# Designed miniproteins, single chains, continued (5), part 24

Each design is a single chain, and the fold is of that chain. pLDDT is the mean over its residues in the fold that is shown.

## One batch from the design tools (miniprotein)

Design m16861
Fold by ESMFold2-Fast:
Structure m16861 (fold): chain A 60 residues (1-60)
Amino acid sequence: EREKEQKKVTLFAALGLLEAAKSLVEELLRRGKLSEAEAEALLAALDEQERELREEMEKL
């Protein structure tokens, strides 16, 4: 029970961090701090990680 609750908190925190990272990448792209290719690669990697985290949450 405690282990499951701690895992939920960790997964939700990780998901929140990924969402914040995606927003940051979009902001940096908008401000011209990242190239379109760099932003695309980072967003693709973040989407992959988000998919894995959501699958882990579904199994809890």
Scores: mean pLDDT 81

Design m16862
Fold by ESMFold2-Fast:
Structure m16862 (fold): chain A 79 residues (1-79)
Amino acid sequence: MILENPEGRELLYAEVEVSLLYMEYAVAKLAGDEERVKELTERLKEAVERLEELRARASETLPQELIDLIVGRTPAVVP
């Protein structure tokens, strides 16, 4: 199970971080807070890069279908 594996947990945590940042980005965009949108866009790009790196690493130990399930729920639409 993913939570029983340190590598799987790290991948899940990175995915959660990206999801939270995207949620904040969406809220800021709806509020018209352009300054916050810029800040969150930069942070989201960094978090997505980390997630992609961890996904590539996890492919060595985790089934691809499980990796796809985790990453597939992460929004790819920025900005």
Scores: mean pLDDT 70

Design m16863
Fold by ESMFold2-Fast:
Formats: C-alpha cells, sequence, structure tokens
Structure m16863 (fold): chain A 66 residues (1-66)
C-alpha cells in the first residue's frame, strides 16, 4: 500500500534526522541503512535508492569526523 510505504519512509527519515540533530551519528548510520534496505525491498525507484545511499554515505562521513 502506497500510503503505508510513505509513512514508513517518513518515520525512518524522521529518526535519521533526530539522530543527526543529537549528533548520534552511529544511530544515524543505522537508520540510513534501514532506509536503504526498506526502499530496496519495497519497490523503491532508482532515484530513491540513490538518495538513501547518499544519506548513508553522509552519515558515515559525519561518524568518521566525530
Amino acid sequence: MELEREIELAMLIMQYSVAVLAKDYETAVKYAEEMLRYVRENGGSEEEIREAEELLREAREKLAEA
């Protein structure tokens, strides 16, 4: 169901954003990995997959800087 998918993605994005704001980059990486897994398993577009991969890359870079 499209609505359920959008709600789940929004929830994961929110959890990622909260972790980044809290400077908890280990948790941000975990949520970015969950987003990537979710979009791959639930019919995510190539663009959605690339966006999730970019968030994961950014979270990993922030973790390395911390």
Scores: mean pLDDT 80

Design m16864
Fold by ESMFold2-Fast:
Structure m16864 (fold): chain A 71 residues (1-71)
Amino acid sequence: MEEEILKGIVDLTLAVLRKLAEWAERQGRHDVAAQLRKAIDEIERYIEKGDYEKALELGQSALRAVDAALA
């Protein structure tokens, strides 16, 4: 139950991060887009290892970094 919810949250977080990367690129924020793509790659590596807790932690950190950069 908890693991399935965690996987769902991670999948949604990746979808949001991918859309934010596309948006940042369109805004000329190539620095933010590059950071997001790197974060997505790292999150995907942890998913491959089955470490969804670390994947979510990295996703949350990426969202906070984007919020700070775009504020």
Scores: mean pLDDT 82

Design m16865
Fold by ESMFold2-Fast:
Structure m16865 (fold): chain A 60 residues (1-60)
Amino acid sequence: SREEVERALAEAERAIATETDPERRARAQSYLLGAKLEFQRGRLETALRMAREARRIAEA
């Protein structure tokens, strides 16, 4: 749902903000940007998957 995507985006942004490794931060930021673009296009499932991957990368 839209709310699930918004929560996933917020969680990814918080995780990225605490990431100190510049390579992981850059990669996570790329997935986050992709997630935001897919969300704007109404592709909720793709946006959700990309937002979750961004968070996963930043938390690794």
Scores: mean pLDDT 87

Design m16866
Fold by ESMFold2-Fast:
Structure m16866 (fold): chain A 60 residues (1-60)
Amino acid sequence: SPEEMKKMVRNIYKFLEEKGYSPEEIRKILDEILEQVRADRSFTPEEIAAMEETVKELLG
């Protein structure tokens, strides 16, 4: 669901932040994940949009 996708992105962000990754490094990792997700037809457009919105909210 879109809500679960938002939660997943927030959990990945928190994990990487706790491991000492910078906001720039986290953005690069999340952007790479989003590129893979857009190529994967198992995700709905609404789920992809929810992930993109959450990345924007967390990193600007």
Scores: mean pLDDT 83

Design m16867
Fold by ESMFold2-Fast:
Parts: C-alpha cells; structure tokens; sequence
Structure m16867 (fold): chain A 65 residues (1-65)
C-alpha cells in the first residue's frame, strides 16, 4: 500500500545522518528520483524530520502511480 511504502521510505530517510546530502541523493536516485540536484539533496539533509516526512510522502505518492 502507499501508506506502507511511505512508512518504509520515511524510515530509510530518517537513517540518513543530518547533513549527509550525498547519502540522501544516492537513496533518492536508487528509488528512481533522478531530477533532484546535489544542492537540493543537501538542503533536505540539513532539514529536520519534518522535511524528510514530506519527502517520504511525495516519493510514496509518485511510486504508487
């Protein structure tokens, strides 16, 4: 389900250390999100849990289409 995918993605994103934009970018690209830039990935990695939650939801919605 989309909700199960969102929860799994949120867990994966939460495992990325704060400030590790390269690890976050690699994770996004491994799921087929190639449009995000390294700079955008770094901004998300520098953000709090709220930013990662919003991203997980957006990823789950995209991958569930």
Amino acid sequence: SEAALEAALERELDAIPVGDGEALLELLRSHGFTAITAAEAQEIANGGRAAKRVLARAMAATLSR
Scores: mean pLDDT 78

Design m16868
Fold by ESMFold2-Fast:
Structure m16868 (fold): chain A 80 residues (1-80)
Amino acid sequence: SDLEKGVKNGIEELRKALAAVPADKEDLRKELEELIKELEKLLEEIKKAEESEIPELEKKLEELSERAQALGERVVAALA
């Protein structure tokens, strides 16, 4: 499903970002780890979802994707 692929892609991108963050950036690393956990929970919800639930899960993915973009920008700033 497109939604499942979107969540999997989001998790992979966040894992790459986390791997790039220096150990001394504990707050940023913690926020990335928490977002990864939220996306992993969303992925499990999607796998068990009825068709009628998909629009709500898609909205959750959009919200988490916006948070991922903001954290990605903070990763870039932390590496500068």
Scores: mean pLDDT 83

Design m16869
Fold by ESMFold2-Fast:
Structure m16869 (fold): chain A 79 residues (1-79)
Amino acid sequence: MERERAEELIEQLKDEDPAVRAEAARELARLAMESEDLELIERILDALAEASKDEDPEVALTASVAAIAAAVRRTILRR
């Protein structure tokens, strides 16, 4: 179930381990790119935008790239 998986991954964006947070950001980008649910994609984008402020540079960069991917997907689905 897409929404349940997304919420689990959004929770993992707050994990103590930066590697777990970076992996969660990558999986959220993938989930957004595979989804046709605009509301879900917007929820993922909001979470990734917040994660782009992460103290770990790799997590912040990964989340920023993931947020761009989610934003592009949202734009495609609106057409």
Scores: mean pLDDT 84

Design m16870
Fold by ESMFold2-Fast:
Structure m16870 (fold): chain A 79 residues (1-79)
Amino acid sequence: TDPHREALELLFQGMELLGQGKYEEARELFERALAIFEELGDRQGIALALEGLGAVYRAQGKEEEAKAYFERARRLRAA
């Protein structure tokens, strides 16, 4: 199986779960996608997974943690 495809599928599933309010499950899938993108050195994939994690934390009212993830993603996109 293509690891890049697997990570993209995890991102899609994480977004669906986030939309359903399944925050713990969404976080787990975004963390798994992040690990795969980091292994591949895919900067765009890493940024997307970090943005997913930020969205989960923001939805749970954890604004400080959410901002840290969004800032890390922003810096990756700016480099």
Scores: mean pLDDT 88

Design m16871
Fold by ESMFold2-Fast:
Structure m16871 (fold): chain A 66 residues (1-66)
Amino acid sequence: MEYRVTFHGSREEFEALVAELESLPHLRVERVDERTLRVTFTGPVEAEIGTVLRLIGDPRVEVEPV
């Protein structure tokens, strides 16, 4: 599944989020702009659900399916 992730925080916090997501297996992260990522899951659905829940639970983050 592919998601658009929009971040509402500092540049340092955004870079930390990018590093976190890029460290995860079975996940492809693409920078769209200074606050937006495109995230593609290539592994098991359980890993996708866990990551999406982490993102939804972050008040700085907006997640929507593409």
Scores: mean pLDDT 81

Design m16872
Fold by ESMFold2-Fast:
Structure m16872 (fold): chain A 77 residues (1-77)
Amino acid sequence: SLKEKIEEIYKSLLEEGVMDLLGDGKNDMSGVKVLASLLDVNGDGEIDDEEFDHADKDGDGVIDYEDLFALLKEHLE
């Protein structure tokens, strides 16, 4: 499930302290919503496997903080 993949990424980013940079950082799932918004490239409110694969540039099924920052910069441009 894409939701389960996002939750796994969220946990990995929390362990590295990166999620505090994206929201209020209170482990209240706000970071998961931010990640979901970054992955929803077409803005239809649905995240598919192709959008997740676009974010997962190394193809290991995990999005690290470098991939997340790249998506954030791309979204802001």
Scores: mean pLDDT 54

Design m16873
Fold by ESMFold2-Fast:
Structure m16873 (fold): chain A 76 residues (1-76)
Amino acid sequence: AIEKLRAAADFVLEQIRRGLDPEPLLEELAAFLSKFLPPEVVEEYRRRLREAVEAGDLEAAERLLQEMIEKVEEQL
């Protein structure tokens, strides 16, 4: 479970670094997170991640993805 989330997060970061639209991957990531986290938490992370991507803030995006992984690990 966690390994799949880490792979998805790494892939999203790679798409962002390449300047590609990560939207389809963000939706898949949100769907995966919804299995472990409350909807409000998932929507908040999706919103913050989108804001970081739109701002070109790769450090914020990477931090948010790491926080998502840590939150899922806490639920396992």
Scores: mean pLDDT 75

Design m16874
Fold by ESMFold2-Fast:
Structure m16874 (fold): chain A 96 residues (1-96)
Amino acid sequence: SNITRAIGLALRAIGLELDAERSTDPEELIRAAEELLEIARELLELGFPSLAEKVAEMALRVARKALRLATDPRLRERARRLIEEARRLIEEARAR
């Protein structure tokens, strides 16, 4: 069932955001934001744009935190890319 899969993805997203709130490691935050974006994209494909928007907003918050904490230029570039991807996905979800 698409709804059962969507619930599982939403619970995973909440867990990732809670772990990200406690993390100060920009590499862990980047990985969390990347996974949140994958979850948001899958939710959108499953036909749950409202949930996809909320998870993409979680990814945006986590990616912004990664950018604030990152001192390595490559990690900062990855965080900026994730912020842009999250913003695009939020707009796509809102258009559905």
Scores: mean pLDDT 92

Design m16875
Fold by ESMFold2-Fast:
Structure m16875 (fold): chain A 88 residues (1-88)
Amino acid sequence: LAEELAERAEARAEEARAAGDERAAEALRRAAEAFRLLAEGKTEEAIELLVETVREALEAEYPDWSEEEKEAAIKEFEERARKLAEMA
């Protein structure tokens, strides 16, 4: 599963680059890297990379959000990422 998610994320990163969306391309590239780390059994490193990517995206897209709102979104994402890692 993790390797398939990495391949899908890389394909979407290339599509985003072709469309000129460098931010989406970089986020998808980092997601692909994180999914590869999951496939290697490096779960904590993968989750850290995904959490950092989401934090950067929230700061870029929603700079007016409160720190509480951003942290709640990041925590929700981290919990979902950990559950997905357990399924892989």
Scores: mean pLDDT 74

Design m16876
Fold by ESMFold2-Fast:
Structure m16876 (fold): chain A 101 residues (1-101)
Amino acid sequence: MKDPIDLLIEASKRNFTEEDVLELIRSLLEAGYPRAAVRLLERFIKEVPDSPYVPEFYTLLGEAYYKLGEKEKAKEWYQKSLEIDPNNQRAKELLKKIEEE
């Protein structure tokens, strides 16, 4: 059987925008599935590495790692997001919260 994440990536290319994928990942994180969010994000970033949404994907990847208790990885991904988009307000706020813990 085909990997559900591969099917979702194929569907996103035909039926979903990258914004729809971001909303799905946010829903997965809110529902308590951070590992599924990581897998989906890593596969999607690999498929569209030149996407203008890469900073948002990196920010969500950081949020997923934070929910998994991997604070050091979360910080790294927020920093990578800010290297591409220094004005990413969400990444700035989340990085500050980790550094102030």
Scores: mean pLDDT 77

Design m16877
Fold by ESMFold2-Fast:
Structure m16877 (fold): chain A 71 residues (1-71)
Amino acid sequence: VEEGLRHLQAANDARAAGKPDEAAEHYLRSGEAFEQAGKPDLAKGAYVLAADAYREAGNPEKAQEMLEKAK
């Protein structure tokens, strides 16, 4: 859980700094960490945020992949 929260914080910081590519990577890592911790609802939320960040970065294909993980 702590690792997922750290990546979520790093993603939020990157997004605020205008770095959506870095934000998307951290949101993805947050989702993976939450999955490993057995927190599927938190993982789904992180993947949705990763999809938003990938779209903002101009990567719609990766955004769709993240939405598939969120289901």
Scores: mean pLDDT 82

Design m16878
Fold by ESMFold2-Fast:
Structure m16878 (fold): chain A 83 residues (1-83)
Amino acid sequence: SSMEIEELLKKAEEMEKLREEYEREREEAERRLREEEERAREGTPEELRRTRTLGEATVGVYLIGEAVSKTSAETLLKKAEEL
């Protein structure tokens, strides 16, 4: 029904907005990691490794969020096309 298509399209739009939010957070996390790595460069190898590990983990969380929300949006759009 048209109502089911409209609901799927609305959910797809919400997932696309969530993907864009994760993309922005990822870009900020990557920029912050680069700045923190530059700051830690003059410190100990342990400090640099810790900075990289934490920063890469943060970037990874946002990358997963971006991928999941993108896949969800694509799945919802495909379901709408099948109705």
Scores: mean pLDDT 85

Design m16879
Fold by ESMFold2-Fast:
Structure m16879 (fold): chain A 60 residues (1-60)
Amino acid sequence: SMQDQIDELNQYIADRAREHGLSVDQAVELARLGMELVEQGKSLEEVKEELDRRIRELVA
């Protein structure tokens, strides 16, 4: 379901935020981006790839 995809993305973002030492505001921005991409019909794999790209930009 869409809720299962959202729950998986939220867990993925939480895990990555801990791994990279991201702020709460940065984690919230990633969650918002993930939601928008899911609503646009992107696959979970495509959303995770885009989130990883954004995280690399944030930690550079």
Scores: mean pLDDT 84

Design m16880
Fold by ESMFold2-Fast:
Structure m16880 (fold): chain A 91 residues (1-91)
Amino acid sequence: MEEVKEILEETIKKLEEAVKNKASVEEILKILEEMEKKLEEYARENKPSKETMRMIAFAGAEVGMFRMGVRMGMDPYKVAEEVIKNLKEIL
């Protein structure tokens, strides 16, 4: 659980910096994809608790939310801000 929280905290910090600096959609996606990969690896190598698995599932859903929002023509920075808020609520 602690390792998953660390992954989420690192991702939140990187996303906040990316939004502040108006980073490209590609850079924001890279941050989210790195989170997804780390969470997938953790789940594969560990047998997480039900609570930890829910955190992983909700965090993974945020990656899909960002991709869909951008695909639908939403402002990527507004979608990223919502993702940041949701990740903070998962912590």
Scores: mean pLDDT 85

Design m16881
Fold by ESMFold2-Fast:
Structure m16881 (fold): chain A 74 residues (1-74)
Amino acid sequence: DALIAALSDADPAVRRAAARALAERGDPRGYQALMRALSDPDPEVRRAAVEALRAIGGERSRATEADAERLLAD
């Protein structure tokens, strides 16, 4: 998937756009790549990954508050 591949792009603007697009699609296959993006050196990419994971996690009633706190922690 081009969006999942774009999460590993050299350009942080591309990674941010990919995370946002995955959030809008609600694509659960991007979940692991978005989790990796939480460790991204760019804080804007990390923020976009958190927003995308929250959007995907909202589809899953099993998402716990502990998971949400992990996504927001540095």
Scores: mean pLDDT 70

Design m16882
Fold by ESMFold2-Fast:
Structure m16882 (fold): chain A 73 residues (1-73)
Amino acid sequence: DELLKKGEELFRQGKLEEAKEAYEEAIKKNPNNADAWLALGAVYKAMGKDEEAKKYAEKAIELNPNLRAAKIL
């Protein structure tokens, strides 16, 4: 997904708000995209918003339980 790749590039650059917007757009296009929810959780964690980060990570795991094995937080 181009939006996921864009979000990851922005996240690596420390552009957290822009990365968040890219991942939110990916979720808007496909709400069942577990990778986008997981990535959004990582952005919120980087922003110091741990409760929101946990919520989005749990949503990702609910959609794809295999992601539980990933180190996300």
Scores: mean pLDDT 80

Design m16883
Fold by ESMFold2-Fast:
Structure m16883 (fold): chain A 118 residues (1-118)
Amino acid sequence: LPREESTLTTPDVEVKKGDKITAKVTATNTGPSPARVRVKLTVNGEVILESDDIVIAPGQTLELVFEAIAPKDGLARVEVTASATVPGGTATVDVKIELYVNGELKAKAEGTLTSRGL
């Protein structure tokens, strides 16, 4: 791989055009090195919303809320990617993702993302 990244993805959730999609992401850096986190919201594999790369210091928590209107019927999914910002450093990020459609929780993913800087 050109750089080492770790990714956590929600299950796919059925949406209809015009549905309000709300993605809530909590990412906590439990590692000794700064971590870079990026969040994507996709429908049928097309990115409809993407965060900037956000650097989280050791012990810091990032909370993000994304809101989007579904542009078409399909399957919505949230992906969170974490990577180390320091060559040879290790990023360890605890991630929780909650995906809501029209205010109802439809999918959740939780896990620890670990990656090494190249």
Scores: mean pLDDT 83

Design m16884
Fold by ESMFold2-Fast:
Structure m16884 (fold): chain A 58 residues (1-58)
Amino acid sequence: DSLKRAVEKAKKATEEALKNTTDEKEKKLIKEQHEALIDMARAIGRLMGLPEEEIEEI
């Protein structure tokens, strides 16, 4: 589903950002922002009626 693909792209972008960031405060903000995005994606998945197994993969 397009939501899962968008989330996987976001995960890769976050991993690359963390690799290229040495500032501990920026790393913390990147991690917090990523967690918020994942939570929102899971909420959207539930509203779309995705099964729990698919939501867990988000």
Scores: mean pLDDT 80

Design m16885
Fold by ESMFold2-Fast:
Structure m16885 (fold): chain A 64 residues (1-64)
Amino acid sequence: MSAEELVKEAERLAREAVRAAEAGDLETARQLMEKAVELFREAGDDTSALVAEHDLTRLLEEAE
């Protein structure tokens, strides 16, 4: 995949992770966000990767 395609896929996964979290499925949200972080890093988008890592940390903190 091109870097642009990796960023678009990562953005899609991050949005799906947020929706899963809103539905109460924190485990699915975590898995989707972890994959988004990996794709942002692979694309070299360090800023978006850091934002996604922060969102992942918040999801883990809200889990019991």
Scores: mean pLDDT 80

Design m16886
Fold by ESMFold2-Fast:
Structure m16886 (fold): chain A 66 residues (1-66)
Amino acid sequence: SEKEEEVIENLRRAIRTMALDKGIPEEEADRLAEEVESYFRQLLKEGKPIEEAAREAVRRFLEKLA
């Protein structure tokens, strides 16, 4: 869905930007962006609403970047 793809793009951009700002190399930042997309899609496949899946994905990756 268009809304799902918009959320994915926003999640990828946010996680990639935060990783780069913390000095994580570009290749690893790109990998983290792919991981957040995969995790978000997995949560949707499990039946979670878009808003809940996005919140859980953000929480998980903020913990990794802390």
Scores: mean pLDDT 85

Design m16887
Fold by ESMFold2-Fast:
Structure m16887 (fold): chain A 63 residues (1-63)
Amino acid sequence: SMELERAKRMAESILEAIENNDEVALAWAMKDLGMSREELYEIARLVREGRYDEAAEKILAHL
C-alpha cells in the first residue's frame, strides 16, 4: 500500500538521520511520530537487519 511504502521510506530516513548524527531530524521524527529516541533506534536496527515491513508497521502504529 502507499502508506506502507511511505512508512518504509520514513524508516530508512530515520536510519540515515541516526547514522549521520542528525539530531534535528531525530527531534522532528520524535515529535511528528510521537516516538521516543529508543523507539527510533529500534526502527533503525530493524532497517539494518532488512526487516523493512516490521519497521514500517511500528511507524504506522504511531500514525
Scores: mean pLDDT 86

Design m16888
Fold by ESMFold2-Fast:
Structure m16888 (fold): chain A 81 residues (1-81)
Amino acid sequence: MDPEEFDLEVAEALILIIRGITLNELHRLGQSDLAAQLDKDVDELIEKLRAGEISPETALKEAIDLSNKYLAEAQARKAAA
């Protein structure tokens, strides 16, 4: 396997795991609108990764940043209620 191809496959798998964990937490917090937005943003991120527009490392970092962003927003909404 080409190292570049291996890194892409690993990054994609990790991004999908991060998405799944974050979506479950957002649904648990009752934030289905944030869950839908995260799903869309991650789909766009995976499309960019598959198109070679971003590196596997950058894509993984952006997936983590998206997860943190949406979880923080969900917690802020809970605190404001």
Scores: mean pLDDT 82

Design m16889
Fold by ESMFold2-Fast:
Structure m16889 (fold): chain A 83 residues (1-83)
Amino acid sequence: SAEEYLKKGNELFKEGRLDEAIKYYEQAIKLDPNNAEAWLNLGKVYEAKGEFDKAIEYYKKAIEIDPSNVEAWKALGEANAKK
């Protein structure tokens, strides 16, 4: 399920396995494109890789899906300050 891919992506991200985490988050989004958490976490992985423009793009997707997600707005502001 999308939730299983999201969970595995989260485990890999916590382990610092960034490229593998991306693949699992991409599968989660492919199954459920409206999963704001998957978009937010994909953004966080790209930010951890120093790819701030990609992180910003994915944070904007998370906000588009869930405008009430304070974490996504904060992440967007922080990533914009780093570029």
Scores: mean pLDDT 89

Design m16890
Fold by ESMFold2-Fast:
Parts: C-alpha cells; sequence; structure tokens
Structure m16890 (fold): chain A 56 residues (1-56)
C-alpha cells in the first residue's frame, strides 16, 4: 500500500529521518493510536497516519 506525505515530518528512527511533503512511502503496517510503519529509502520507520494520504 502506498501513501504520500502530506507535510514535512520527522519519522521515529535512530537517527531520526526527515520526510518531505510529497514523498511516496510504502506502508508496511498500521498500528492503533495513529501510527504507521513505513519503508522510506530502504529504512523501516514510524510516522503519524494523520500526516499520510493513502493513494492505493
Amino acid sequence: MLARATEDQVAVASPPVLIKKGEILEVLREYEDGWAEVRYKGRRVLVGTDKLEIIE
């Protein structure tokens, strides 16, 4: 499932990952409480689902 970042954001990772508005992300899993695990440039990171638009 693909999603687009609706705004610039810092993903939860070590080190933190900057995701820019308009970037396309592969959603691997959605958690309860508004978090999603996504693949961004080969890394698995957590982002807020409120900052994602599902496109598929």
Scores: mean pLDDT 80

Design m16891
Fold by ESMFold2-Fast:
Structure m16891 (fold): chain A 66 residues (1-66)
Amino acid sequence: NLEEAVEAFKNLLKHENEDVRLNAVEALGKLVKEYGSEEARKALEKAAEEDESSVVRVTAKQVLKE
């Protein structure tokens, strides 16, 4: 279920561990590319602007440009 997958990875974007959030960014990017998920794209856009880690923000921006 695409909606369940998007929601699971959106929850992982709130994780305290930066590596977990980076994995969530990568997974959400694949859901955008494979299924055109608008919810996944919006979650990535928010992470690109709001995440506390510059690495996470830059990675989300890179994934969105693919």
Scores: mean pLDDT 84

Design m16892
Fold by ESMFold2-Fast:
Structure m16892 (fold): chain A 60 residues (1-60)
Amino acid sequence: MTVEEAVDVLAEALGLTPEQRERILEKAREHGATTVADIVRIAKELGLISDEEAERLLAP
């Protein structure tokens, strides 16, 4: 999965704004993230999602 695809999945699952999506994508590129789990970790580190939201993404 590409980083953009992972960010799209995250954004749709949590209803993230395009601006929040861009912030996650920027950090994901810097970290070389390509999985949903890596993207979720980055989003949480940026304070854009909560621990509960991260868990919901990883556990449908």
Scores: mean pLDDT 73

Design m16893
Fold by ESMFold2-Fast:
Structure m16893 (fold): chain A 60 residues (1-60)
Amino acid sequence: SHHTRELVHRALTPELVRAGLPPEEAERLAREIADRIAAGEPVDVEAVLEEARRRAEELR
C-alpha cells in the first residue's frame, strides 16, 4: 500500500544513512526496500543494513 511504502521509506532512510550511505543512495535503497515490503516480499532488513555498511566503505 502507499502508506506502507511511505512509512518504511521514512523509517529506513535514516538507518541507511547511519550505516554510512550517502543520503542519495540511502533514499534510493530505502525506496526499493519499501517497494518490496509493500508488495509483500520477504526482506531481511538486518541483511540489508549489513550490505549497506559494506557498500559505504566502497563509496568513500
Scores: mean pLDDT 79

Design m16894
Fold by ESMFold2-Fast:
Structure m16894 (fold): chain A 74 residues (1-74)
Amino acid sequence: SEGDEYFAKGDYAGAIKAYQEEIKKNPDNAQAYYNLGQAYFKMGDRKGAIEAYQKALELNPDYEEAKANIEKLS
């Protein structure tokens, strides 16, 4: 995805915008929320990261990576 391409280049601000557009098109996309959380974390936005991971876990309660990242960030 475009978000993944921005993230791979280290353009985390671009990744955030691209993942937000993906979420607008598919609001139940747990993977996009997880990726958004990773991009926020890379930007130093701990609160944004936690909120995005929580949304990913809400949409997919078995999302172990989202749960682990919430616990790691407190």
Scores: mean pLDDT 88

Design m16895
Fold by ESMFold2-Fast:
Structure m16895 (fold): chain A 75 residues (1-75)
Amino acid sequence: SEIRKIIESHVTKPLSEKAQKYIDEAEKAFENGDLEDAVMAAQKAIDELYREGQITLEQRKEIMKEIAKLFESKK
């Protein structure tokens, strides 16, 4: 839920099916403690949103910064 919350805070339009799948993968990996897989899936989600034109390059950087901070808190 936290990864999705961070991403949705930066997106003004509904998430695509592809972006949602990557977010779901990231959340599942994060819940299971698989931080490396969670990071990879989160990166795929934001890359997809950027390619779709739903977020700017600056928003992409900010989202990754917030997600990295979240994962650091999971230690």
Scores: mean pLDDT 81

Design m16896
Fold by ESMFold2-Fast:
Structure m16896 (fold): chain A 92 residues (1-92)
Amino acid sequence: SEEEIRKEAEKLVKEGEEYAKKGDYKKAGDLYEKAGKLYKSLGTLEGLRKAAEAYRKAAEAYKKAGDEEKARKAELEAELLEGIILLVEAVS
């Protein structure tokens, strides 16, 4: 269900934050990326906003982990989602 997906995504974001606090940036990035995918799967404007936030956090975590490729991919996904949000808001 939509609520189950949202709850799991929220849990993954919190887990990512805890791993980031411990300095495990690779795991933090992976968790944020999973959360972003779940939020995106909701197909809602709220889900797109939360997904963009999660991908931005993933990009920052991957940069701190030294994973430039994953960081770039997460940045591009966040930018794409932010562009979609602006377009939807402009026509709504």
Scores: mean pLDDT 89

Design m16897
Fold by ESMFold2-Fast:
Structure m16897 (fold): chain A 94 residues (1-94)
Amino acid sequence: GGLEAAGSAAGAAGGAAAAPGGRVTARGGEIVIEMGEDEEARRAALGGGIGAGRVPGVEVRIEGNRITLRVGGSEEARELAGELARRAGEVARA
């Protein structure tokens, strides 16, 4: 899924990661997930993006195969960014 491919987004540090089904870029509190043509991966990323949008301080924008997450200054948004970075690390190692 797209959120599992989210790179080193924790602390709003710049970074990029590639994983099956997509590529993830993180810059200045913005996480961009670019999905491949895999329908299952796109569906999983959409579900994850909608879920992330329910967290205070997280803004989600979906444009075709691209999901953009803006992580604000709230503690919940910072924790979400940390979880996304951890998950991306697990996917990259798997």
Scores: mean pLDDT 57

